# Designed miniproteins, single chains, continued (2): the designs that were tried, part 93

Each design is a single chain, and the fold is of that chain. pLDDT is the mean over its residues in the fold that is shown.

## One batch from the design tools (miniprotein)

Design m7422
Fold by ESMFold2-Fast:
Structure m7422 (fold): chain A 68 residues (1-68)
Amino acid sequence: SEMIERLREALELARELGDEDMARVLESVLRVLEQAEKGEVSPEEKQVYEQLAEELIEAVRRKAEEAR
């Protein structure tokens, strides 16, 4: 999944930035979306977490941009 790969990239970036709180949130969202790929999460929950993932990925990228 493109979303799962983007979340993994954002997680690595958050760790590089030393943002442990963001890293923990990203790890939690990643876990839920990995469960969704296995059919273990409702479609409604999957949509909510995909939207949250998009917002978190953008926030991490923006933070990295500002750190340079």
Scores: mean pLDDT 83

Design m7423
Fold by ESMFold2-Fast:
Structure m7423 (fold): chain A 95 residues (1-95)
Amino acid sequence: EQEKLRRIAVLTTAAAIGLVGLAVDYRLKGQEELADEFIEAAKRAIDVINRLVEQGKLDEALRFAEEILEALSLPDPEQTLARVKEIIDRAEKEL
């Protein structure tokens, strides 16, 4: 259980850093709307995973954190954003 909580925290942090990194990149390219969407996705991802953890749904929290991190490996950042939003929507339904 404690090891699972640590893994969730590490993966959620990595996923959030990746999403914020994409937001910074798009803002530097003058695409502020996309940058804002990545920031919002990062905030929502942290919130939903933390809420799943608070409800004791550690397996769900871990799975969703892993899925978001995997979405960051997609070649097109817009595909990453769409995939992350889908994952977050599914995670919120588990609450």
Scores: mean pLDDT 86

Design m7424
Fold by ESMFold2-Fast:
Structure m7424 (fold): chain A 62 residues (1-62)
Amino acid sequence: SLEEQIAALEAGIAENPDSPNLWAGLGAVLAAAGRTEEARAYAERALALDPDFEAARRILAA
């Protein structure tokens, strides 16, 4: 379920908060679910960790 995917990514972030891939992954899941404002916030966090992280830039461009 969507909730299970979000919970798994949140648990991953709690363990590895400096991983731009996990923040961008959460953003991508939320964007696919139509939760665009939340997706944008998480993509911005990923870019704060890695400004060149393409997956996060793609979320913000949509």
Scores: mean pLDDT 83

Design m7425
Fold by ESMFold2-Fast:
Structure m7425 (fold): chain A 68 residues (1-68)
Amino acid sequence: MSEIEEKILEILKQLLIEAGVSEQVAERIVELLREGKHEEAIRLLKENGLSNEEFQNLVEQSIQAVND
């Protein structure tokens, strides 16, 4: 994984925690994304009260934060 991708995942983890996801669940979601298990990550997100739209917005915010 590139340095930029890892930084995006670190920011995403923090944003997930701020959105009300526990630190343990946020870490598991990031780990699943790192492994390319996107369907499992999305399932875990929904089980923790996040919509696909909310998740996409957090990903976009993480990418923006890394770029500036």
Scores: mean pLDDT 80

Design m7426
Fold by ESMFold2-Fast:
Structure m7426 (fold): chain A 67 residues (1-67)
Amino acid sequence: MVEEELKRLEELLLREGVSEGLAQAVVNAMKALIDAGVSIKDALELLQRSANPLVARAAAEFLKELE
């Protein structure tokens, strides 16, 4: 289940112009947060505050898709 959300996040990061290496690092960090008990929504809200505007934008778009 989490794997599908992480795939979607990677797609959005790549569409915003984030490099494959950075997108993979962000996805791995998100998986670690979720494995630690953070919800996907709360983890995306943290990511939306990223200093990297492409990463923040991808997180904001995914939050909109989740309702």
Scores: mean pLDDT 82

Design m7427
Fold by ESMFold2-Fast:
Structure m7427 (fold): chain A 58 residues (1-58)
Amino acid sequence: SLEELLRRALESPDPVLRVAAHELLRTPREELEAVLRKLTTSPDPRVVAFAREALELL
């Protein structure tokens, strides 16, 4: 579930991944796909992997 994926990202020791997860929690559902798509262009491969996995769960 997207919620479980978000919870794991928030508890991650990676501060960049935690920031990305916090942004998604504040994002309206109608904008989630656009924000996730933007995160796939991140220079951080962990953020890219997270965003791709989250898009598959939408």
Scores: mean pLDDT 81

Design m7428
Fold by ESMFold2-Fast:
Order: structure tokens, then C-alpha cells, then sequence
Structure m7428 (fold): chain A 98 residues (1-98)
């Protein structure tokens, strides 16, 4: 919206990436984005009462997000449907960067 807000957002993204690299120097930008997406998916799954760890063992992240989308719609949670769609878009953008 404002140049200052965009600069602060970018600076915070860089600081978070630097922090993660300090913990694991092998971490790439793609690895960071995958972890962020996976964390959001885990939060959505927990909010809907789904076992994320079990789903992760058997399904891809895209399949898990589709399952979350279906469950959010069944439970009448339009807020979670919106968040799940945002996550799905982020996964698609991440694949384009590969």
C-alpha cells in the first residue's frame, strides 16, 4: 500500500530467512517457502480437526489442501475455505519457481 510498508514487509521476510538459515544453513528460499506453506496447512488442518501428520505421510501437500478445502466447506467455514485457497495458490506459485 505504502512504500514504507512494502519495505518493512520485505525486510521482515529477509530477517526471517536469515534466522532460518542460521539454524540450518542448507535451507534454500524454496525450502523456507515450503516450510511456511506446510505450517499454514498444519494450522488449517488442526482448526478443522484433521490429523495433519497422518495426511502428510500418505498425501502430497496439494492433496492435503484439497482435503482441507472440502472439510472447511462441509463444516461451513468460509474463512478457512478462503485461507485454503490462498495456500493452494502459494503451492502453485512455488512449483512455478522450481
Amino acid sequence: KKEEEEALRKKREEERLAYLKSQDPSMTWLDYQRQRIEREIELLAKELGLDFDKMKAEHSLEEIVQRILEEAEKQGRPDLVSRARDVLEAIQKLKEEE
Scores: mean pLDDT 74

Design m7429
Fold by ESMFold2-Fast:
Structure m7429 (fold): chain A 55 residues (1-55)
Amino acid sequence: MADFLKALAEAVRGLTPEQAREVAQALADSGLITPEEAEKVRSPEELAEILRKRA
């Protein structure tokens, strides 16, 4: 799991801010992050940081 989340964090850094928010919502819906964490995502860097902390 941890290695997957680290790889995902690196991958999301290439997204646009809008794509990062959509991915964050999908991850929250699947239970990989919380809805509160997803709502805080305003940039791909913020999404990557959340995923890195979960790994």
Scores: mean pLDDT 78

Design m7430
Fold by ESMFold2-Fast:
Structure m7430 (fold): chain A 96 residues (1-96)
Amino acid sequence: MYKVTATLPTDDPGLIVNAVEALIKAGAKKITVESDNPEAVQKAKELGEKYGIEVEAKVGGRPPRVTGEFDSKEQAEKAAAAVRRLTGAEVKIEEV
């Protein structure tokens, strides 16, 4: 199993939404969002409900982070590339 963690430059709700949606489109099984912005947290939860994916979202944590869990390395690498391109986030891939 693989984790992709994006450390976002800002708590902008649009950047968090773009990161979450990119992870969903790459095939994430679970997403975790940490942000000081309640609007960003709410929008992330709404995306999870819309796509039928488990999104654990909580207010708090600096810097803001979005993490996706994937079955395959190929999905994780595609997710990381998409998130970097769309958000400018610092992205880390871990095998777990």
Scores: mean pLDDT 81

Design m7431
Fold by ESMFold2-Fast:
Structure m7431 (fold): chain A 74 residues (1-74)
Amino acid sequence: MKKVTKEEVREELEKIKKIEENSKSPEELRKKLKELLKNSPNPLAVKIADHALVLVKVYNLNEEEVIEKLLKQV
């Protein structure tokens, strides 16, 4: 399995946050996230970052703790 680092996930998380801020609709957000996933050198880091951001926002969880827990699943 390709090993993903916490730093790689954090970088992709920052990119996702920027895409979210610049997206005016859920459709645009989804399209840009799909493009990020295809263009990323590590698609797994993008997937982990996206999942972490959702968990942080929906459940008010700590970003660092969520990233660490998701990385243990890889």
Scores: mean pLDDT 76

Design m7432
Fold by ESMFold2-Fast:
Structure m7432 (fold): chain A 88 residues (1-88)
Amino acid sequence: MKPVKLTFTAHVAPGQAEKFKALFEELKKRPGVKEVKVTISADGTTAKVEIVFDSEEALGAFLADPELPARFKEAGVTRLTDLKVEPL
């Protein structure tokens, strides 16, 4: 199957950058996740996220996770912007 990349900008509540980073350390261990890159701003309020999935099916399964929105909220995510899906 062809790899696919998901990119977005996450807006993070002040003081929550470590929880946000920990969430993505867990997400990179999920089946079908090939690579995760997180670049957090110096003040910890924004993060650029890149996730490479080994297939479109793996991306679909990730997006179909009903708990994912709640996990992002618990990790301090207030807003997601610039959502993009790119075939690799």
Scores: mean pLDDT 80

Design m7433
Fold by ESMFold2-Fast:
Structure m7433 (fold): chain A 74 residues (1-74)
Amino acid sequence: LATVESLSPLEKAILMKIYREGSVNISDLAKEMGLSQATVSRHIRRLEAKGLVERRGNTVRLTEKGRELVEEYL
């Protein structure tokens, strides 16, 4: 399972934003964070691989595991 210590500061920030907002759009997240969509998409793929987020088109939300991780550790 993913641990908090295996997450970059940027990945932690992404998880916390999704937790606060319920879901995020990748292009809007990239603009808000001052990053390219490619950079954000790469981090989202890593978070998906860890089972922490689900992506539906351009929309990203937390899985139950992702929610629990944010609530307990972030």
Scores: mean pLDDT 81

Design m7434
Fold by ESMFold2-Fast:
Structure m7434 (fold): chain A 63 residues (1-63)
Amino acid sequence: SDEALALTAEDLRALAPDQPLSEVLTPGGRALLESVGIDPARKAKELSDEQFRRLAEAIAARH
């Protein structure tokens, strides 16, 4: 679980650091970002480690 969460956060940073998160994630990802208080227009590289942790936890929790 923790390994999967860390992998998700690192994948977002590695694959699309300069892309808006709303364009990287599916349309469902926009609602997820809004649920954790992250602007969907934010780029992955602009997120703090704490914001990435919250996003990863929300992704896991929706399962």
Scores: mean pLDDT 65

Design m7435
Fold by ESMFold2-Fast:
Structure m7435 (fold): chain A 96 residues (1-96)
Amino acid sequence: MSLEEAKKLLQKGLKAMEDGDFETARRYFQKAAELAPESSVGAQSLFNNGVSLEILGDYEEALKYFEESKRAAEKAGDKVLAALSQKKAEILKKKI
């Protein structure tokens, strides 16, 4: 099932982030978001891509992912993630 595969990819991405492998993490998160677009899993994957880029100092690209995460979370009815993504986007807009 695509949603179950997306959840496993999200978990692999999170593990890669813990290991400091941000390039591998981003590939897993991108694939998870592609398999489950406009879902909480997809929105969370987009959010974590933003977090990985923020850690690396790429604030402009991170901002784009937080804005995409907010849109996906809103469509999925995930109000908590949508609010968190919005707050992250607002903070980054003040840094760039």
Scores: mean pLDDT 87

Design m7436
Fold by ESMFold2-Fast:
Structure m7436 (fold): chain A 55 residues (1-55)
Amino acid sequence: GEERKELLRLIGEVLRAIGDVLDAELAGDEEKLKEAEKKLEEKIKKLKELNEKLK
């Protein structure tokens, strides 16, 4: 169903956000790291909400 497509989309977004966090960590940019972590938390929250609906 539509939920599976949304799940795959959100998983892709989380993976990209993890990449952004790692890039910021490697660059030693604390401000960029904080912004990347915020975005990752947002994506994880959406993924958890969708997962609860799929149970």
Scores: mean pLDDT 82

Design m7437
Fold by ESMFold2-Fast:
Structure m7437 (fold): chain A 65 residues (1-65)
Amino acid sequence: MEVSREVAARILGAEMSNVTGGKFEVTEEGLRLTGEIKTQEERDLVASLKAAMESLGVKVEVTEL
């Protein structure tokens, strides 16, 4: 079942924005995160959060700068 995009955006904003120093946007298809990913720990966290959100039916696109 698809979760609310607004709820997913709030969760991802709190977790991913603090790690990547980037921004995320709510889109018609789901969520998009745009930011710099500089460490392996940041990459692992982003991958884990993306997988978790996608398992809940929320599409997540990550754009590395």
Scores: mean pLDDT 65

Design m7438
Fold by ESMFold2-Fast:
Structure m7438 (fold): chain A 65 residues (1-65)
Amino acid sequence: SLLEEQLQAALKELEEAEELEKAGKLEEALKKYQLALNFLSSKYPNHPQLPKAQEKLQVLKEKLE
């Protein structure tokens, strides 16, 4: 289904964001986390990956401050 495809895309965005963070590309990582979180919070508010992704986004915002 389209929702399942979008969920898999969002989860892939989280993986890509983590790799970008490890590479020191913090601004790009932040953008990827934000895109994935916007989808997950609206369509899957109880998804187990959501709290972890929210924590990562907050940490990145702090680092870029």
Scores: mean pLDDT 82

Design m7439
Fold by ESMFold2-Fast:
Structure m7439 (fold): chain A 50 residues (1-50)
Amino acid sequence: EEADSLLTEEARKAREKFLERLQKDVDAGMEKIGATPEEREAARRALERL
């Protein structure tokens, strides 16, 4: 939400929805394969940088 100053409300919602969906999918997948907390955090950071 640090991007509030850079995005319109509509653009922010679209991006947030996309990242939220992707983040949930990746997190669930990584948990299934027994990924470490550090690996999950790295994946989350990568998604936020999209």
Scores: mean pLDDT 72

Design m7440
Fold by ESMFold2-Fast:
Structure m7440 (fold): chain A 75 residues (1-75)
Amino acid sequence: MEEEIKTLEEQVKKAIAAGDREKAARLYSEIANLYLHLGQYDKAIEAYEKALELVPDDEHIRENLENLKKFKEKL
């Protein structure tokens, strides 16, 4: 899983270099989901925030980020 995250981070860099912001945001969302499976909520939040920077109008990413922040407050 950690090696999978590294592979996704490399794919993000390639997508950004290609100017594909939508693909980079999707890859950041996948990274966030993997961090959630690891229980690393802070890193998952950071990954969703980076995705939302690339696609600010993506309501699903915004909702996921808000829900995750609220979930972390309960811990």
Scores: mean pLDDT 81

Design m7441
Fold by ESMFold2-Fast:
Structure m7441 (fold): chain A 58 residues (1-58)
Amino acid sequence: MKELEEKIKELEKQIEELSRQAAEAVRAGDWERARELLRKIEELTKERNRLKKELEKL
């Protein structure tokens, strides 16, 4: 349980950081970097949501 909660927190922090970087890339016109960052955000968001569902079942 505690390990799962910590993983969720780590994912949320990574998503926040990557979201900031993606916004910076968009503002700079670096669309290639923005696309890569958005893909990573999507993957981490799916993993976070999966872990949250598992936590709710406990």
Scores: mean pLDDT 82

Design m7442
Fold by ESMFold2-Fast:
Structure m7442 (fold): chain A 68 residues (1-68)
Amino acid sequence: IRDYDSDPAKALIETAERLREQARRLGVPEAVEHSERAIELAKKDTPEDLREASAEIQRAVDLIRRAQ
């Protein structure tokens, strides 16, 4: 992450919040937990934490897909 153009932390937080709501509606508590971790990691706004937040988002997406 090199420039302030898309605010990647904000984008990850918004994505994780949407995934958390979807996981809650589908009854997938593990996906809710991964989404919450992604939000906390994205708030730290360092490249390493943002990469880990992205990984947590992918875990939540995978769990939601498997629950369908």
Scores: mean pLDDT 80

Design m7443
Fold by ESMFold2-Fast:
Structure m7443 (fold): chain A 79 residues (1-79)
Amino acid sequence: MPDYADLPNLSDEEKLKLAEEGLERARAQAEAALAAGVSREEILARLEGLRREVEEVAEDPLLKEALTAGLEELMARIA
């Protein structure tokens, strides 16, 4: 999980880098699950769960927007 405790001290560039790293991990996990024979429906449900978690726990608007948009793009790509 990204460390949200440091968000008030991060630049916008550092926040976007943190979001990019989180999205890259989610993408890699989704690809590994597809390769392992997990259904697209199950992977989409997992990604929707992660998106919901971001909406619930992310306090920084920039990080929340970047992660939510990236997860929606990843879900659209898998669907």
Scores: mean pLDDT 77

Design m7444
Fold by ESMFold2-Fast:
Structure m7444 (fold): chain A 85 residues (1-85)
Amino acid sequence: EEIEELLKEAEKLAKEALEIARKALKESKDKEKILKAIAVILRAIGLLLEIELLKEKGTATKEQAERLLKEAKELLEEAKKLLEE
């Protein structure tokens, strides 16, 4: 099932982004970096809730699943940059 696998991958990446951003928040003393980390955390939570809602409805399209996967990948890269700075 292609759609279910895409949603599962998006969920996995969003959870990874959340954990990385939480680590960045804990380690940072810079206000700008703290605010960016909080923004990534909130976006990750929102993405996870959207994925869960689509899974519950069972009506997700491949286009929606691909969009969520792309958003999760972008969010993970943003989270990783917070740790590198």
Scores: mean pLDDT 85

Design m7445
Fold by ESMFold2-Fast:
Structure m7445 (fold): chain A 66 residues (1-66)
Amino acid sequence: MEKEKEEKKRKLADEIVKSINDFLQQLQDLMDALGLTPEQVEALREAFEKMGDEILKKIQEELDKI
């Protein structure tokens, strides 16, 4: 049942992407509430987005091994 395994991997990846995006949005809202400068918000946003991309890449690589 290769197809079932592929569907489960896809759903897991989709859920992880959604969770990361929701987390990044919460961080953005928190940074705005803290009164950070636009430059500080941009720098932190870029750092978090980069970290999220790296996590997604590692998760996808691990799922491909299954």
Scores: mean pLDDT 73

Design m7446
Fold by ESMFold2-Fast:
Structure m7446 (fold): chain A 94 residues (1-94)
Amino acid sequence: DMEEKKKKILENLKKHLSDEHAELALAILTNASDEEIRRLAVAAGLSPEMIEAILQAKEGKLPDEETLKELLEKSNEAERTLLSVAILAAEKNE
């Protein structure tokens, strides 16, 4: 059940993201450990600031509007997508 759903999500993500970015997005969506997310984010080439923003967003802690705006302005489209995924995943996490 979960394995089949994970594969389907991963295949859909890979249509718009690199393999590394897709695996990171899936880890965020499935509430993987902070250590696993950091490892995948480093492999995907994310900046330390983006990695910390994703980890904070996953825990429901959003950066202030000014920091978020600056981070998004400095980020590529894949990085913006990953941050958005982390924010949305936190909202659905009980």
Scores: mean pLDDT 78

Design m7447
Fold by ESMFold2-Fast:
Structure m7447 (fold): chain A 86 residues (1-86)
Amino acid sequence: EEELAKQARELIEKASKADPETAIGYLREALKLVKQLPIDSPEARELVEEILDVASRLGDEAKDFDLQVEISVIELAAAVMLTVMK
């Protein structure tokens, strides 16, 4: 699934450069794409780790409570995905 991994990587890169509100949209799309990759894919694991790292940084920057909750949901989703990946 070369195209899915590429699209997810591009979305993660955009999220890392965006403000928290905009980045949440990119990270959500990236997670949806990564979920379509094989569960044992090394690329999928790397992408989820990158999503978690970006989301953690955004959580430190977010000033709105609703925005912080949305980021925390993304962090939790990524952490759970890493737990089920081998």
Scores: mean pLDDT 81

Design m7448
Fold by ESMFold2-Fast:
Structure m7448 (fold): chain A 63 residues (1-63)
Amino acid sequence: NAMKEKLLEEAKRHAERAIEAAKNGDYQTAADHLIRANSLAAEVPEAEPLVQKAIEEVRKIVD
């Protein structure tokens, strides 16, 4: 399903942007991207492992 693939790619991009923002010290932008990625994972469960990894990576950077 093309829609599902599009949402998966969108979740992946938000996860990647969150990690990049956190590495740059932009924690607000990182949080915003994680919230969006998590919302997409609720719609497309296949994205859940990817989003969980991003949450862990951001947590390590900010802690």
Scores: mean pLDDT 85

Design m7449
Fold by ESMFold2-Fast:
Structure m7449 (fold): chain A 60 residues (1-60)
Amino acid sequence: AEERARHVGRLIGEEYGLSEEEIERVARAAVEAARASGGDVAAGALAAAREAERLRRERA
């Protein structure tokens, strides 16, 4: 579950056009959310999308 959450987080960060450092932060958010939810990859994806959007806004 954690490895899948990390992979999904990286894909979301890439889709948002983030830097490699920011993609790693998004992947970490996905893993942490998946851990907190007992392995729910969908919770990881939601956390990744929220972190990616936050980082994108900070760059505007």
Scores: mean pLDDT 80

Design m7450
Fold by ESMFold2-Fast:
Structure m7450 (fold): chain A 65 residues (1-65)
Amino acid sequence: DRAAALAQAIHELYRLSAARAEALRTPTAADLDDLASTRAHVDALLAAATPEDAARGRALVDAAL
C-alpha cells in the first residue's frame, strides 16, 4: 500500500531529522546518507502517488519537518 509506505517513510524522515538535530553537532557520512536516502524515497513515493495521496503526503512532510 503506497499510502502506508509513504506514511512510514515520512515518519522515518522525521525521526532522522529529530535525532540529527538533538544528538549530532557533526553528523557522520552515514547519517547524512541515511537522511538523503529517506528523502529520496519520500520524493519517489510522492511522484508516483495519485493527486490525493500526494497532497496528504506533502501535508505530512510539512508537519514532520
Scores: mean pLDDT 65

Design m7451
Fold by ESMFold2-Fast:
Structure m7451 (fold): chain A 80 residues (1-80)
Amino acid sequence: SRAAEVEALVEGLEAAFRAHVEAYAATLSPEELVETLNRGARTYVRQRLSDRLSPAELEALLERLEARVRAIVDAVRAAL
């Protein structure tokens, strides 16, 4: 289903966010990490899903991903 495909994409993006923060948390500021990951996520999601999701669904997904980026950056940095 479309919902299952979106969830799989989100899981993949969250794994990529985690790996990026782990790799760069010692060298980049939290602000730089959040900005870089949000930019990448917005570009990727809009490019892949803008013709598959309604504008409202797309915006809700982007808001969810923005919150997840912040949470992952905070959690990984707290564990270092």
Scores: mean pLDDT 84

Design m7452
Fold by ESMFold2-Fast:
Structure m7452 (fold): chain A 46 residues (1-46)
Amino acid sequence: HMEIEKERKELKEFDEAIENSTPEEAGRLAYERMQKRLRERRKKGV
């Protein structure tokens, strides 16, 4: 039902979390998210 909205909300919260995190933590979070995004892209569209 609200799966798409939850994903979008999590993305927005992630951006805000990065802005509020320390530089080291923000870098790690961004890297982990990029890895996940790349995997999802490969699955969805190759």
Scores: mean pLDDT 72

Design m7453
Fold by ESMFold2-Fast:
Structure m7453 (fold): chain A 64 residues (1-64)
Amino acid sequence: MEEALKKVEELVNEARDYWIKGDKEKARQLLEEARKLADEAGIPASVFVGLVLRAIGDVIDEEL
């Protein structure tokens, strides 16, 4: 669980970097991968959404 949470956070932060650089397709792929990993690890959807909003909410609020 802890290892999966850390990996989800890493993927979300990586997605933020790509989104800021304008590579929105790569950012979306990373977010989808992070969501699948979170689902497999039993991380609640509310926790996952919170991580995404904290990292990139200011830049992709409409896409969540």
Scores: mean pLDDT 74

Design m7454
Fold by ESMFold2-Fast:
Structure m7454 (fold): chain A 79 residues (1-79)
Amino acid sequence: ALREGVRAAIDVLEATLKEHEVSPEVRENVAKAREALDAGDIEAAIRHVYEAVQNLRKEGLTDAAERAEAAIREHAERS
């Protein structure tokens, strides 16, 4: 359940990287989140997703940030 939410959040973030110009900080955290998820480190993946979300909010990409956070929240509440 939580792994599915993290994967969905990373998918939203990766789509955002393709459609919008983002800071290196967002790009690096999305890459680290994917690497952590693939390694089975869900805690590290969540941390990097939230760091990317925080930077997206600073850059005015609030809708993308909210969609990524919603993916994690929905799966966490269904445990």
Scores: mean pLDDT 81

Design m7455
Fold by ESMFold2-Fast:
Structure m7455 (fold): chain A 60 residues (1-60)
Amino acid sequence: MEEEFEELLKKLEEAKSVEEVTEVVKEANEKFDEVMTPEQAARLTAAALRAIGDLIDKEL
């Protein structure tokens, strides 16, 4: 479980578009629906926000 979660965080870092970030977040929620801890949910949200921020910065 934790190794799969870390792999999803890597996918967020490698995302090339906001749409890819959204798809990874959706995949994480579908895979870890009832088993994601509040800390894991916070880490996923933080990683998604960082990925989106990096994508916006690259377009400017």
Scores: mean pLDDT 74

Design m7456
Fold by ESMFold2-Fast:
Structure m7456 (fold): chain A 69 residues (1-69)
Amino acid sequence: SLPSDEEIEANALAIQAAVLYEIAKRSTDPEVKEEALKQLRDLADKARELGHEETARFIEEMIEEVEKL
């Protein structure tokens, strides 16, 4: 069975966040880390606005991990 439009939207946000997390984790450039954090926060806010609470929480966990780098 195909995922619902809501599942596709939530998964797209999660995939975008995962890519940003990997970029931040692998980069030694502090400007890249700051830009990734900004975009991750924007994605978390968007997920919450759209009612994707689980996705928002997942992205918030990624933000916390990047802040520790």
Scores: mean pLDDT 85

Design m7457
Fold by ESMFold2-Fast:
Structure m7457 (fold): chain A 105 residues (1-105)
Amino acid sequence: NEVEELVELVEKDPLEAIERLIREGRYVLAFGVALIYDEVSYAYELFVKAEGLTDEKEANARFGRLMEEAGGKIGEIARKLLEQGRTLDDESKREIVRELAEEEG
């Protein structure tokens, strides 16, 4: 199961998972993982490079479109993290990653 293989990769190596997801164009899931593991800056740098963005205004516009495409999913993760004091257990992290991956198709 590709979803479960991804969940296992995220749990074992979240940075490698983010790199793979960005490479595959799975940006919403990549930023979801990045938010859970406090690696948003790392994911953003990889995203900017992957999209060939060289201008801050262009990068901000493209990221804004990505957040719109996400339909509030990243905001929901941020809210859960704030409510839990950023102390989500491993099962909650796995469930969020699984749900995001399943929503991709």
Scores: mean pLDDT 81

Design m7458
Fold by ESMFold2-Fast:
Structure m7458 (fold): chain A 100 residues (1-100)
Amino acid sequence: SPIEKFIKDAEKRIDELEKKFKDIKKKYKDGKISKDEALEELRKLSMELGALITSLSTLLIVARKEKEDEAIIERLEEVIERAIKLEEEIMKEIEKLKKE
């Protein structure tokens, strides 16, 4: 279904964003990028993730109204929770770097 494809694409995108977040932190820790460069990259990541969370949350409202399969709704909720958790970690890292 179109919704299942969107969920799969979102799961892949979150996985890629998690890898980018880890890579940014490592590059900064290893001295390969400046604090300002790390902050710029983290802000870009936060913006991309925020847009994805908004899209997924809208889709969840539609899926619930259309009485989609419980398994699809559960998977969508899990993807949203994962995205929110990543956004919280990115925002904490931004605040940490700003204090350094």
Scores: mean pLDDT 89

Design m7459
Fold by ESMFold2-Fast:
Structure m7459 (fold): chain A 71 residues (1-71)
Amino acid sequence: GAMKEKKKKELLRLIGEILRIIGEILDLELELEKLKKEGGDEEKIKEIEKKIEELKEELKKLMEELRKLKV
């Protein structure tokens, strides 16, 4: 049925978006780890932490959309 195929395509698209955001979070966490290890700028550390939290909130919203489609 058309509804099952449409749901599968939307599921794959959401998974793709989730993976992109996870990749961005990982890149920022690596930068954060480098800055902390090198005794870097506390303001830059806080800015990166804020960006990570914003991306985690976006990820959470996508996971809720995924849950609605999967269950």
Scores: mean pLDDT 80

